# Designed miniproteins, single chains, continued (4): the designs that were tried, part 78

Each design is a single chain, and the fold is of that chain. pLDDT is the mean over its residues in the fold that is shown.

## One batch from the design tools (miniprotein)

Design m14872
Fold by ESMFold2-Fast:
Structure m14872 (fold): chain A 103 residues (1-103)
Amino acid sequence: TLNEDLMEGLSYLAMGESYFKRGDYEKAVEYYEKAIELFEKVPEYKKELARALYNLGKALAKLGKYEEAIAYYKKAAELFSKVPEAKEELKEVEENIKKLEKE
């Protein structure tokens, strides 16, 4: 169900964040990708999808995959730009794009 997909997606997002905090960036990527696949199914999950894409980009940047990280940051920024409540998240993503483009 839509509620089950949201709950499972949020669980995968939380697992990805846990792996990211412990420095296991490859596992963080795997769990963020699982969350993204679930959130992509439902237009209402635009904010959750944007967060998962942003977190995937951060994990890719930690792995030195800067080109891929920038691509996911740009995708997250596009989605956050469509969410009026996500102005601070949009600003953070745009700042991280600028940091990677200067390195």
Scores: mean pLDDT 87

Design m14873
Fold by ESMFold2-Fast:
Structure m14873 (fold): chain A 95 residues (1-95)
Amino acid sequence: MKEAEELFEKGKKYLANEDYEKAEEEFEKALKLYRELGDKKGEAEVLEGLGLVYLAKEDYEKAIEYFEEALKIYEELGDEEKAKEIQERIERLKE
């Protein structure tokens, strides 16, 4: 958990600094660890982060794919607020 959380935080910092390649690398490492741990909430948060990386890179197709994966997990978790947020983001990107 702690290692996956640290990688997720590094990914967010790189994303904020517009270092999209490093953000993607750290998020992919965090995603692998959260999946190995069975941490569905962590997995969804990282998938959302990857969606934001690809959105910043203007790769809308990949951004939508990552957001749809995150949405599915948030729906499975019953996180209605996050599910609505991600769904609205997907709808805006398809317009």
Scores: mean pLDDT 88

Design m14874
Fold by ESMFold2-Fast:
Structure m14874 (fold): chain A 83 residues (1-83)
Amino acid sequence: RIAALKADAQSSDPATAAAAYLNLGNIYAAQGKTDEAIANYQKAVELNPNNANAYLNLGNLYAQQGKAAEAAAYYAKAKQLAN
């Protein structure tokens, strides 16, 4: 599955690539690979800046690292997009 998602992440279709990065972030987060999860969620929001769920997930991961200011910024962005 990860290999297939990495191929989709290189797609010229931004929607396909964004979805692949979001799914990779979810898999790495589930594996406790926090830095890899953050990197993939960052790519997801670069390709789809309106993805409130990806910002929420970034906030949660930064909070887990004790980076309260970064977590708060991502939570604020997620809330702004959800309204």
Scores: mean pLDDT 81

Design m14875
Fold by ESMFold2-Fast:
Structure m14875 (fold): chain A 62 residues (1-62)
Amino acid sequence: DRMTRAGAFSLAMLTIARELKQGKSEEEAIEVAAKEAQRWYGLSPEEARRIAEEALEHLKSL
């Protein structure tokens, strides 16, 4: 569970950074990251979006 969450968070950070670099909005980047977390880690839409939002806030703090 913790390892799954850590992997999903890392994937979300990489996905958001990539999408923002390609000129997408923060909301669009979150949507893409949430869908990837659902796809690769089997997370619920709610948990996937939460992780994507946490990843975006972490990136903004760097």
Scores: mean pLDDT 83

Design m14876
Fold by ESMFold2-Fast:
Structure m14876 (fold): chain A 90 residues (1-90)
Amino acid sequence: SDRELILRLIALELRIIGLDIELELLKKSDLPKEEKIEKVEKIIEELKEIIEELKKLSKNPSLDKELIDRLIKRAEELLEEAEKLLEELK
């Protein structure tokens, strides 16, 4: 239903916010390098999944395309930031 798709979109937005906070906390943490790498790799995987889900949702004409496009851009920017951190840790 359209309501379920809207709730899914809200859930994806909240996941992006959570991953942004997690990545910022991880940058400032004193965790061992190997543990940081593992956590960043997990964030990268989750962001890739979110981007693919948002791209699928963007094909639905009942959803706010501008909101979806903004969320995709935000997730892609976070993905680039996470990938940069991963290279700095290697």
Scores: mean pLDDT 88

Design m14877
Fold by ESMFold2-Fast:
Structure m14877 (fold): chain A 63 residues (1-63)
Amino acid sequence: SAAELAEQLQQLAQLRAKQQVLEKLPNPDKLTIEQLSPRTIRATGTKGDEVVVVEVQVPPLPL
């Protein structure tokens, strides 16, 4: 269903944001994920005084 697809796209965006943070900061002390808007996911990783923030856009539904 469209609702199931939308949920999967949200989960994929969260995974991508997390992976991008881990690519820049492999072993963070803390990793948080926030939804800033219906189509924007923010992931924040921290390690000591280092902070990495990544924002990923959720893909639109095809129609």
Scores: mean pLDDT 82

Design m14878
Fold by ESMFold2-Fast:
Structure m14878 (fold): chain A 84 residues (1-84)
Amino acid sequence: MEKRIEELKRRLEELHKEAKALAEKVAANPDDKAAKKALLEKLIEGLELAAEYARLTLPPEEAEAAVAAYEKQIAALEAQLAAL
């Protein structure tokens, strides 16, 4: 389990760097629909991994609450992606 937690931390760090680069592109060109879609996809992926991390590291009741919050955020981002 510890190895999986470290893998999730590493992948989350990689996604954060990718999302930051995409956010800079969107800031430079707000009309770049492709960059906006890519950014939203990376943010959704990060939240999915954060939910897995919570399930592995938190007590079940706390993990359930954290996952529900992440799922709500994912739904909001998916709605933004669909609106593009």
Scores: mean pLDDT 85

Design m14879
Fold by ESMFold2-Fast:
Structure m14879 (fold): chain A 61 residues (1-61)
Amino acid sequence: SAAEAAALLREAARALEAGDAERALQLWTKGHELASTESGAIGATLRAGAAEGIRQAQALL
């Protein structure tokens, strides 16, 4: 769901702020997968946010 995907993205951002890039990558990847089932503007926003987070976390690994 959109709410579940959004919660995962928030948790991923907190993990990255704590220095846990591996955990952040896992959470953003799961959030991206959940967001893939969402249509419309909110789904697109969640997928874009998760994709950007994945790129940032991978750059730190």
Scores: mean pLDDT 83

Design m14880
Fold by ESMFold2-Fast:
Formats: sequence, C-alpha cells, structure tokens
Structure m14880 (fold): chain A 83 residues (1-83)
Amino acid sequence: SKRDEILRLLHKAYLLAKQTLDPETSKKIEELIQKAVDAIREGNYEEASKYLKEALELAQKNGASQEVIDYLERAIKLAEEMK
C-alpha cells in the first residue's frame, strides 16, 4: 500500500540521516519524521506532508546526502497523493 511505502521511505530517511548527519540535526529530523508518522496513523496526510517538508528543508540546509533528500521527497509526493 502507499501508506506502507511512505512509512518504509521515512524509516530509510531516518536511519541514513542518523548515520550521516550531526546528532543535533539528526534529532530534529527524527522529531519531524515522528510527527509525520503520527499524522499518517491518524489519516492526516496534509499535516504529515507539512512536517515532511520541514524535515526536507532542514536536511537540505544541513548538507544531507541526495539519498536522504530523495527518500523525503518521494515520501512527500506519496503523502500528497493520499488526500
């Protein structure tokens, strides 16, 4: 399902960010991803998309790899399709 794909992409983004970014940035991205996951569990994909866009902006500003960026962008695209 699209929901399961979003959750897999977010898990991959989180793990890679944790391995490759500084602890402060990684923790902030983790908190935003967790808020997005909680919103997805409530069926609120609009709110999930907002948190994921904040996570993407933070990742981009802090030099995240293209793999982290790609996982977040794909998760956002799928979340926006789930309206």
Scores: mean pLDDT 88

Design m14881
Fold by ESMFold2-Fast:
Structure m14881 (fold): chain A 68 residues (1-68)
Amino acid sequence: MMKEAEVTLYIMRGTIYYKQGDYEGAVEAYKKALEIDPNNAGALEGLAEAYEKMGDLEKAAEYRKKAA
């Protein structure tokens, strides 16, 4: 599905930003994936990791629980 391909591209973008240390960019990309697929475990886990690196441990825990 075109929708699934778009989700995958946003997750890949988020992962690239995360690896570059651009955690704010990673959050934006993962949120775009969640706009298309709100329950996508990869996007939710990536968002949790990015928030953890930004020091927002409360949001990190929230999104990690949603991914489980």
Scores: mean pLDDT 82

Design m14882
Fold by ESMFold2-Fast:
Structure m14882 (fold): chain A 69 residues (1-69)
Amino acid sequence: MDAEEALKAAEAGDGGGATGGARRVGKKLGLSDEELAELARKLAKEAGKADDGLAAAMEAARRLGEMAL
């Protein structure tokens, strides 16, 4: 549920929905807010989007959504 919502929001360009969905997915996976933030930064950096906060958040949400599916 939350993973699918995060993935769809990220694909639709809804940064707010994608970020909210990713946070919910992280909690469902047992990740703390700190662990989720570190994972999101790592995924954004690997995607080459670390300097664009919105694009970084959307890429992280997309990756977290895909991993939870």
Scores: mean pLDDT 62

Design m14883
Fold by ESMFold2-Fast:
Structure m14883 (fold): chain A 66 residues (1-66)
Amino acid sequence: MVFKVELIGNVTRQIGTVLRLIGDPRIKVTRLGKNTYKVEYSGSPAEQQALKQQLESDPNLKVTEL
């Protein structure tokens, strides 16, 4: 599954989320711009859905499925 993740508002408080994504070897993170990231996940459908829900639950992130 592939997501576009946009950091909105104060990005300092959101850096921990981005760093956790970069630290997972199953997740490929590509920087598209200063506050925009492409996130590619090779996990199971259930794990992909859980990641999507986790990212979408953060009001400081805008998540778009690609």
Scores: mean pLDDT 71

Design m14884
Fold by ESMFold2-Fast:
Structure m14884 (fold): chain A 86 residues (1-86)
Amino acid sequence: SEKEKKLEEARLAALATLAAKDPALRAELEEFAKELEKIPSLEEREKKAREFLREKEAEILAAATPEELEEMEKFLKEVEKKLEEE
């Protein structure tokens, strides 16, 4: 489903945003970004970026504050609402 793909992309984007707010996860993202730059294919870079965020989801959520988790939930609910209106 196109809706499911867009919701997954939104969730991965939200996870990346949360990870960037944590100093340790941000450092890990920066090192991973350097590895991605070595990959000449944009498609392969995007695939690896998504796989990285999926593998790190539990760690990212565990590092997030309650306020950050609430903002993530609000963002995802707004995305879901917009997709339901289309």
Scores: mean pLDDT 81

Design m14885
Fold by ESMFold2-Fast:
Structure m14885 (fold): chain A 98 residues (1-98)
Amino acid sequence: MDKEIARGIADIYVAIGNELLKRGDFEGAVEAYEKAVELLEKHGVPSARAYLNLGKAYDALGEKEKARQWYQKAIEDAEADPELRHLLPEARANLEKV
């Protein structure tokens, strides 16, 4: 699969997850974000935003340790890519609260 096609499909899963989070379907949001993460990781596409969103969904479920792990991954990925560093303030703020 082309990396750009993988990113496009992952963006659709992220959008689905965002809508499910907004509706209070936290388990559905986790499933959607996990699909995005799986696709991005398989194709070597930076995943910081998907990791951050997955952390937020686990935090909403009260799964604080899983949320912490995903926020840490989001920070590591965002620190490695200058184009993703704009995600660092949000990821760090969320990590401090779990």
Scores: mean pLDDT 86

Design m14886
Fold by ESMFold2-Fast:
Structure m14886 (fold): chain A 81 residues (1-81)
Amino acid sequence: SAAAEAARRALLEAARAAERGDAEATRRAAERLVELARDLSPEEAQELAESLRALAEQVEKTYPESAAVLREAAEALAAIA
């Protein structure tokens, strides 16, 4: 679906921003992901939440602010179920 493809692009943008330590870009991409998730199934939203939590773990030691933003977005996505 168009919504699922847009969500995957936003997830990729969040990952790239987080990996370079850009907390503001990470927050913007995460906010778009949460908005797009309103058009996703609860199952798809949960899968995105799990992906965001995994990404947060990967960047937490180097960029804790980006990790916190990703965890907040994951909690918002999990609430959509």
Scores: mean pLDDT 85

Design m14888
Fold by ESMFold2-Fast:
Structure m14888 (fold): chain A 62 residues (1-62)
Amino acid sequence: GTAEEARRLAEEAVRAAREGRGEEAFKLGTQSVILAEEAGDAALAAEIARRVREALRESGLG
């Protein structure tokens, strides 16, 4: 479902950030948060935003 798709995109965003692909990580992370919010899962959206932000920060891209 939509929440499962959000989690999959979040994992891809975190991988992109760790690989130094900041633009892709930002786009995937943003889309993942939007999908989580559309699924009505505000807690998941907040968790995804935090995880992607941390991955970007740790990689020097945030």
Scores: mean pLDDT 84

Design m14889
Fold by ESMFold2-Fast:
Structure m14889 (fold): chain A 88 residues (1-88)
Amino acid sequence: SVVDKFLELVNKRLEELKKRAEELKKEKNEEERKKLVEEILKELEILEKALEYYKSKTSGEDKEKLEEQLKKIEELKKYIEKVEKELS
């Protein structure tokens, strides 16, 4: 389905963003860390907006799959916030 293809792209992009977020702990330059955080959060906001849009157009199992991806985005946002707090 169109939703399944969309979810595959979202999952791939989310895994790339998780990998980039792991690099935050390795980045020693504060300005570069801040820039990386801003770039990751901006991309997460784009994905979240797209998922919410499709969620508003779907029901049943497809809606549940979209909600699962939204939860993963929320978890990654919380991880980034925690890492920033620990590095301050």
Scores: mean pLDDT 84

Design m14890
Fold by ESMFold2-Fast:
Structure m14890 (fold): chain A 66 residues (1-66)
Amino acid sequence: AAEEYVKHAEVLLKRERYEDAKKAAERALEIDPKNARAWELLAEAYEKLGKYEKAEEYKKKAEELA
């Protein structure tokens, strides 16, 4: 389920494994594209990777779904 990938992405972000966190959040969104938390985690991963424009875009998607 999407919740498993969301939890995995949170753990990967805490471990500073940002590229892996991005992939886990993307997998969660493939299963449930309306998961606001997955969009938040994807935005945070992109921000940590220095991709600020995409981070802001994905943060706005999370806000729309919350």
Scores: mean pLDDT 85

Design m14891
Fold by ESMFold2-Fast:
Structure m14891 (fold): chain A 68 residues (1-68)
Amino acid sequence: AEEAFEKGKEFFEQGDYESAITNYSKAIQLDPNYAEAWYNLGKAYEALGKTEAAAKYKEKALELDPEL
């Protein structure tokens, strides 16, 4: 899960938000309680202008980790 999350961060930093989403989604598939992966998935959707999806995924992250 962490390896997929780190790859997602690398793609996000490169501006490749679609590849970031793919890798964050993989991290979540391996660990559905990975709060940071849910949050960063939301950030990637926000970067693509998909604000409703972004809000949903960020909310899921906060449900898993309110201190995030």
Scores: mean pLDDT 82

Design m14892
Fold by ESMFold2-Fast:
Structure m14892 (fold): chain A 75 residues (1-75)
Amino acid sequence: SMMEELRERLRELLDRAQRLADEAIAKGDWEVEARATLVAMMAASALGIEDPEEMRRAVEEIERRIREVEAALRA
């Protein structure tokens, strides 16, 4: 179902955000670590969404925030 696809995507995004936080820690970038940790918390919270449209919006926002964290980590 679309909901299961969105939940799987959120789990992937949660894992990706956690890896970004770990990478930021390894580089000593505590500001990026904090941002990545916030995104991971957002993804974990979004797993509780029951409405497909709301979950799709959450996925889109979290994906955008992950791209911003990745860009900041590489700057």
Scores: mean pLDDT 89

Design m14893
Fold by ESMFold2-Fast:
Structure m14893 (fold): chain A 86 residues (1-86)
Amino acid sequence: MEEELKREIEELRKQGYSDEFIEAFKELYKAAEKVKKETTNEELQKFKEESQAITERGANVKTEEELTKVLLELTEVYKKVVELAK
């Protein structure tokens, strides 16, 4: 887990991504791991429409700043999934 995250961060730095983007990526990664451990696929499906809308926006953004915002929005969705699974 920690090793995988470090490798992903190194790759992003090699590709020239900003510290802000990398921090957003770390938050998303942590939230996604929590979803995997604390929720079922069925619970995640309840947020499929919201997740798809955010992902489609991400595919159409032209700046790293906008992409960073998309990552943070996905993190919020994953946090909601975990809370509702309780």
Scores: mean pLDDT 76

Design m14894
Fold by ESMFold2-Fast:
Structure m14894 (fold): chain A 115 residues (1-115)
Amino acid sequence: SEVEELLAQLTDPDPAVRREAGLKLLEDPDVEVRVAGVEALGALGPAAVESGLAPLVKGLFDDDVRVRVAAARAIGRIGAPAKELVRERLEKLLGDEDPEVREAAREALARIEAG
């Protein structure tokens, strides 16, 4: 399927291919596809820092709570390498309307600040 091909492209040797695959997954109309894309980027850990942060930042401000929670958790998995790009954006999520999003942002901030 196209989704399976995009998920595989998240580990492509070309960082431009990885970035475009991540953005395309985060533009999918299906919430479950966007969640899967975010979780797959988080599972890459620090390796996602060069190409995965732009799709993950998009996920932090998604219309669906599940995507925002998953994006905050994914950034937490990447850890300290994401800190300078994402800290202010995660701090904005501390004011999110949903308590699970606020908690995920709090945990992600703790992980990126831990070094």
Scores: mean pLDDT 85

Design m14895
Fold by ESMFold2-Fast:
Structure m14895 (fold): chain A 66 residues (1-66)
Amino acid sequence: MYEVVATGLSPQGATATALTTIGEGGSAEVSGGDKATVVARVPTREGAERTAAVAEASGGKAEVRG
């Protein structure tokens, strides 16, 4: 299982990142207001990389851990 920590997200960016996590078969925890953090857990490295890419495309910063 891989963990993605994404920070500095808008509410829309956090939603997109969380939905991507769910689509990759994982779970996401969203916290924060104007700048949100998403902690995503996904079963595959490819899914983690896609989740991180969505967060970064949304203006956030993402770190993949596995």
Scores: mean pLDDT 83

Design m14896
Fold by ESMFold2-Fast:
Structure m14896 (fold): chain A 98 residues (1-98)
Amino acid sequence: MKELPLKAALLFDFKAGKIIKYKEGEKVLAEDSDVVKEATAANAPEAARELAEQAAATGGNAILVFESQEEMDAALEAIKAASKATIDAMVKRVQDGL
C-alpha cells in the first residue's frame, strides 16, 4: 500500500461499483494492484476507459489524479456525459431498426 501525493483524485472501485472523490489534503492509499494515471477534464473519459482495462488485468482499482478539485469535478461530469451519449446512441439504433 502506497500513499499518493495528490491535489484531487477519483477512485473507481469496480467491485463495489462506486466512484470515490478525494479532495486536496485527503489521504489516498493505493494497493500494488491498483492502476494510477494523471488526467485532465479534457482527456478523463478516455483515460478512465484505458485505466479500467489496465485495472481489470491487475485485479485492482483505477485511480485518476488531477491537479485541482475543479479539474476532478469537470472530469467526473465529462465521464457521465460520455456514458449518457453511448446509451442515447444505442437507443437511436434500436429506433432506426424498427
Scores: mean pLDDT 68

Design m14897
Fold by ESMFold2-Fast:
Structure m14897 (fold): chain A 97 residues (1-97)
Amino acid sequence: MKLSPEELERRRRLAELIADVLNIIGAAYEIKYGSKEQREKAKKEMIDTVRRLAERLGLSPEEIEKLIEEFEKNIDDWDKVAEMVQELVRRALEKEE
């Protein structure tokens, strides 16, 4: 039997969430341990991924910019970045219920 359109979209959104989380984790690792050039590239990739994820969660443009400023302020704080990512994941999963 074919998956319903709603179930297919739900699975696609979950896959996109997993990919975004992995991209943020990878970028955070490069920021912590990478060269100056790798660090600058990883910062841009993290911010771009956070922006796309926040847009998919339905955050307003103002909320997205505030979230990005929070990530930029704490970009070298691995524990704070992990807490912010966990909160975004929680919100994304709640949206699927």
Scores: mean pLDDT 80

Design m14898
Fold by ESMFold2-Fast:
Structure m14898 (fold): chain A 60 residues (1-60)
Amino acid sequence: MSMEERIARVYRRAQRIEDPEKRQEILELVKQAQQALGQGDFKKAEELIRKAEELVREAE
């Protein structure tokens, strides 16, 4: 799965999180990961999206 596909998947899953505070935190990480990817910082994007994926898993 590409980084873009992983970001899109996390974004879709975050929309189903009922807790607004957890949802906001995940969406903030997704936004930061997209920004890092746009700047060519693939290492930072990977770290941020991995953290977002973990938070989604904890909230589901």
Scores: mean pLDDT 82

Design m14899
Fold by ESMFold2-Fast:
Structure m14899 (fold): chain A 80 residues (1-80)
Amino acid sequence: SEGIKRLLEELERIRREAERILEEARRNGRREEDIERLERLLERARELLELAKRVAIEPVIRELEELIRELERRIEEVRA
């Protein structure tokens, strides 16, 4: 339970950071640094998914898979 809570807190942190990067990119224009930052968040989310698959309950795995898909989609959107 406590481990799951920490995973969910980290997932929410990644989500909020990605949202802020995207909002800033929309306001001030896209920069290569923004793509690099989003790619680092994607890598972190993938690492969390690997950990979640070892110890977590199915709902945490689903949320991380959804977050990874969203980050991949947003990175491609920003590159376009």
Scores: mean pLDDT 80

Design m14900
Fold by ESMFold2-Fast:
Structure m14900 (fold): chain A 62 residues (1-62)
Amino acid sequence: MKVGLVAHQGNEEGAERAKKEAEALGVDEIILKKVNSVEEALEAKKELEAKGYEVTLFLAGK
């Protein structure tokens, strides 16, 4: 399983914790991407999902 974690500025701690949990579960590949905007986060999600990653976003808000 391929896992993508995308963190908006200020939510990186949650993403780093999720990365450690995924590593403990023995996933085949994990990538953590840090972004500066919600728009950049959505673009990163689309790119990673197109490559077969299961993506989780760590964003403040709704």
Scores: mean pLDDT 75

Design m14901
Fold by ESMFold2-Fast:
Structure m14901 (fold): chain A 61 residues (1-61)
Amino acid sequence: MSSDIEKLQALREKARELARKYEELAEKYRDVDPKKAAEYRLQADIYLSLERILDWLLKKL
């Protein structure tokens, strides 16, 4: 139980970090390469969704 909670917390933190990183990349490429910016935005959205799912799971434990 505790090890599972720790693993989920680590995954949530990693998802948060990746979402932030891709959001920053999307902003950086917004005016230079809009297609690339859109790809990074999609990646950020995926990781944000994963973070929310993991947060929900942690609240249920």
Scores: mean pLDDT 83

Design m14902
Fold by ESMFold2-Fast:
Formats: sequence, C-alpha cells, structure tokens
Structure m14902 (fold): chain A 82 residues (1-82)
Amino acid sequence: GDELAKEALEDAKAALELAEEALKREGKEGIILAIAAALRAIGALFLAEVLAREKGGDEKLAEEAIKLAKEAIELAKKALEK
C-alpha cells in the first residue's frame, strides 16, 4: 500500500544522506557510515521492488525509492573504496 511505499522512499532518502556523510568522513567513521547506508539502502530497495512487482501500491513512489536506494548503494560503495 501507499504507507509501505512511503516508508521505502523515506528509508532510501535516509540511506542516501548516510552515504553522503560517509563520503565526507575519513577512517573507521566513514566505513561504519558507508556500511550503515548500504544496509539501509538494500532493505529499502528490496521492499520497493516487491511493492513495484505486486502493482498494489503507489508505483511512482516505489520506483522513486528504487532509484534513490540504488544511488545510495553506489555512493556507499564509493565511500568504502576510498
């Protein structure tokens, strides 16, 4: 439903913010934030993909959550590769 799609989008946005902070931090703090961002983004991506597949909720919100979650994963990966 709409509430789960909104939750996936909010989790994807939070993961993106964590990944952006991970890029600004050096050493262990940056690594910890990058791991946290990746885990949150993976969870948001999985939920959003399930919702998009079932065609039962707001498909636009689910697609947006997928997009932002994938962006967060890419940024978290860059932070880990520093």
Scores: mean pLDDT 82

Design m14903
Fold by ESMFold2-Fast:
Structure m14903 (fold): chain A 101 residues (1-101)
Amino acid sequence: MLKRLKEQLEELEEEVRRGEDLLNQGKSLFDQGQVQQAQQLFSNAYFLLSSTSGRAHALAIQLEKVDEELAKKARELSERADSLSKEALSLYNQAQSKLDS
């Protein structure tokens, strides 16, 4: 059981990293004036990170009775994914506003 929960946490950590990569690629494209492509990457980052945040939160609840240190890591990961998801949504809205102008 614990080994599977650790593996799930590692998978979620990789998803957060992937979401950060999408967000950073989107920022680079936005700065280069490729607003439509940036908007697509911000959308992809938002949905990935929002999903990851919820799954990390669920994993934290499962870990609370098994391993408090891993539960803390899962909570921190959920909070990080949520923060990055909100940043992605903000940048998506900025890109949309620029395309509507």
Scores: mean pLDDT 90

Design m14904
Fold by ESMFold2-Fast:
Parts: structure tokens; sequence; C-alpha cells
Structure m14904 (fold): chain A 55 residues (1-55)
């Protein structure tokens, strides 16, 4: 559900801040497994990158 997607986005932000490429890829793969489209995954990745850079 939306709560799970938000939790995964938060994990992705943390992984990006820590430069943990393996963890970031695991989160992206899990988002895809929840049935998100490539466009929806790209939007979440973009938002997470912007949040990580603005910190």
Amino acid sequence: GDEEIQALKNELVTALKEQDDEKAQEVVDKLRSLGLSDEEVLAIVTEALLEALDS
C-alpha cells in the first residue's frame, strides 16, 4: 500500500545518502515487485535523489 511505498522511498533516500548502491538497487527492485510502472519507479528515484542532495 501507500505506507509501504513511502517506507521504501525513505530507505532509498538513506541508501543514496550512504552511497550504498546495492541497497538502493534492492529498494528499486522491491518497488517494481509491488507493481509500480517504470515511470512511477523513476519518479520515486528522482524524488529520493533530490531529498538526499538537499540534506
Scores: mean pLDDT 83

Design m14905
Fold by ESMFold2-Fast:
Structure m14905 (fold): chain A 114 residues (1-114)
Amino acid sequence: ATPEAVAALRRAAEHLDRAYQSAKEGNYDTAAKHVEEAGRAAAEAMRLSGAPDDLVERIENLGRKAAELFKQGKADEALEVASLILMAATAFVQGDLDRAEELIKEAEELVEKA
């Protein structure tokens, strides 16, 4: 992985941690902003690692869907989707494309069920 892709993953993880803490405080609007930023940072890490545009767009869309789940009061589902986003981007940056695609699909199924 490039240093730039690793830095983007670290930003995604930092935003996910901030989302978790905001959710614990009941600040779902703030948590929503942080999961959306986590999705953008994860997508950037994947883009820097040579991901196809369709996978990058799917990760960005999942970050927006996680933010929508927070706005609906579905904090546990939103955090699970955001966690899967970070895991998928990490797998891709490490060269595990199959695992990244499985995790993206799992996150998409979670959004549909929520």
Scores: mean pLDDT 90

Design m14906
Fold by ESMFold2-Fast:
Structure m14906 (fold): chain A 65 residues (1-65)
Amino acid sequence: MEKALEFLLNEWKSQKEEIQRDIADTEAELAALDKQPETPESHRRRLALEIVRDLLKAMLEEVEK
């Protein structure tokens, strides 16, 4: 039983780290877009990235509970 628990905890930790990395990447892309001129294309991309960021943050909160 202990070995199965340790395996699951390690897998969860790896998933948390992946989600945190994806959040950081998404925030970096949003910051890069914020430095570019506003166009309809960049506006749509920003909205999509904001949705992805919010979903990733929600998943991180659920994994932490």
Scores: mean pLDDT 76

Design m14907
Fold by ESMFold2-Fast:
Structure m14907 (fold): chain A 61 residues (1-61)
Amino acid sequence: SESEKKNLQLALDELLKNPDSPVARYALARQLAKMLGVPVEEILSLTLDEQIELAKEVLKG
C-alpha cells in the first residue's frame, strides 16, 4: 500500500543517515518483513547493503 511504501521510505532514509544505528536497521528490517510477509529475523540475516538494495526493489513495486 501507499502508506506502507511511505513508512519504508522513511525507515530507509533514517538508516542511510545513521548506518551504524541498530534502531534504524531494525526499523527497516521490521517494515520489510511486514511488507514481504517474512520473519524479521530473515531480513536481519542480510548484510546492511543487501537490506538497502531489497528496500529499493520493494519501493519500485
Scores: mean pLDDT 85

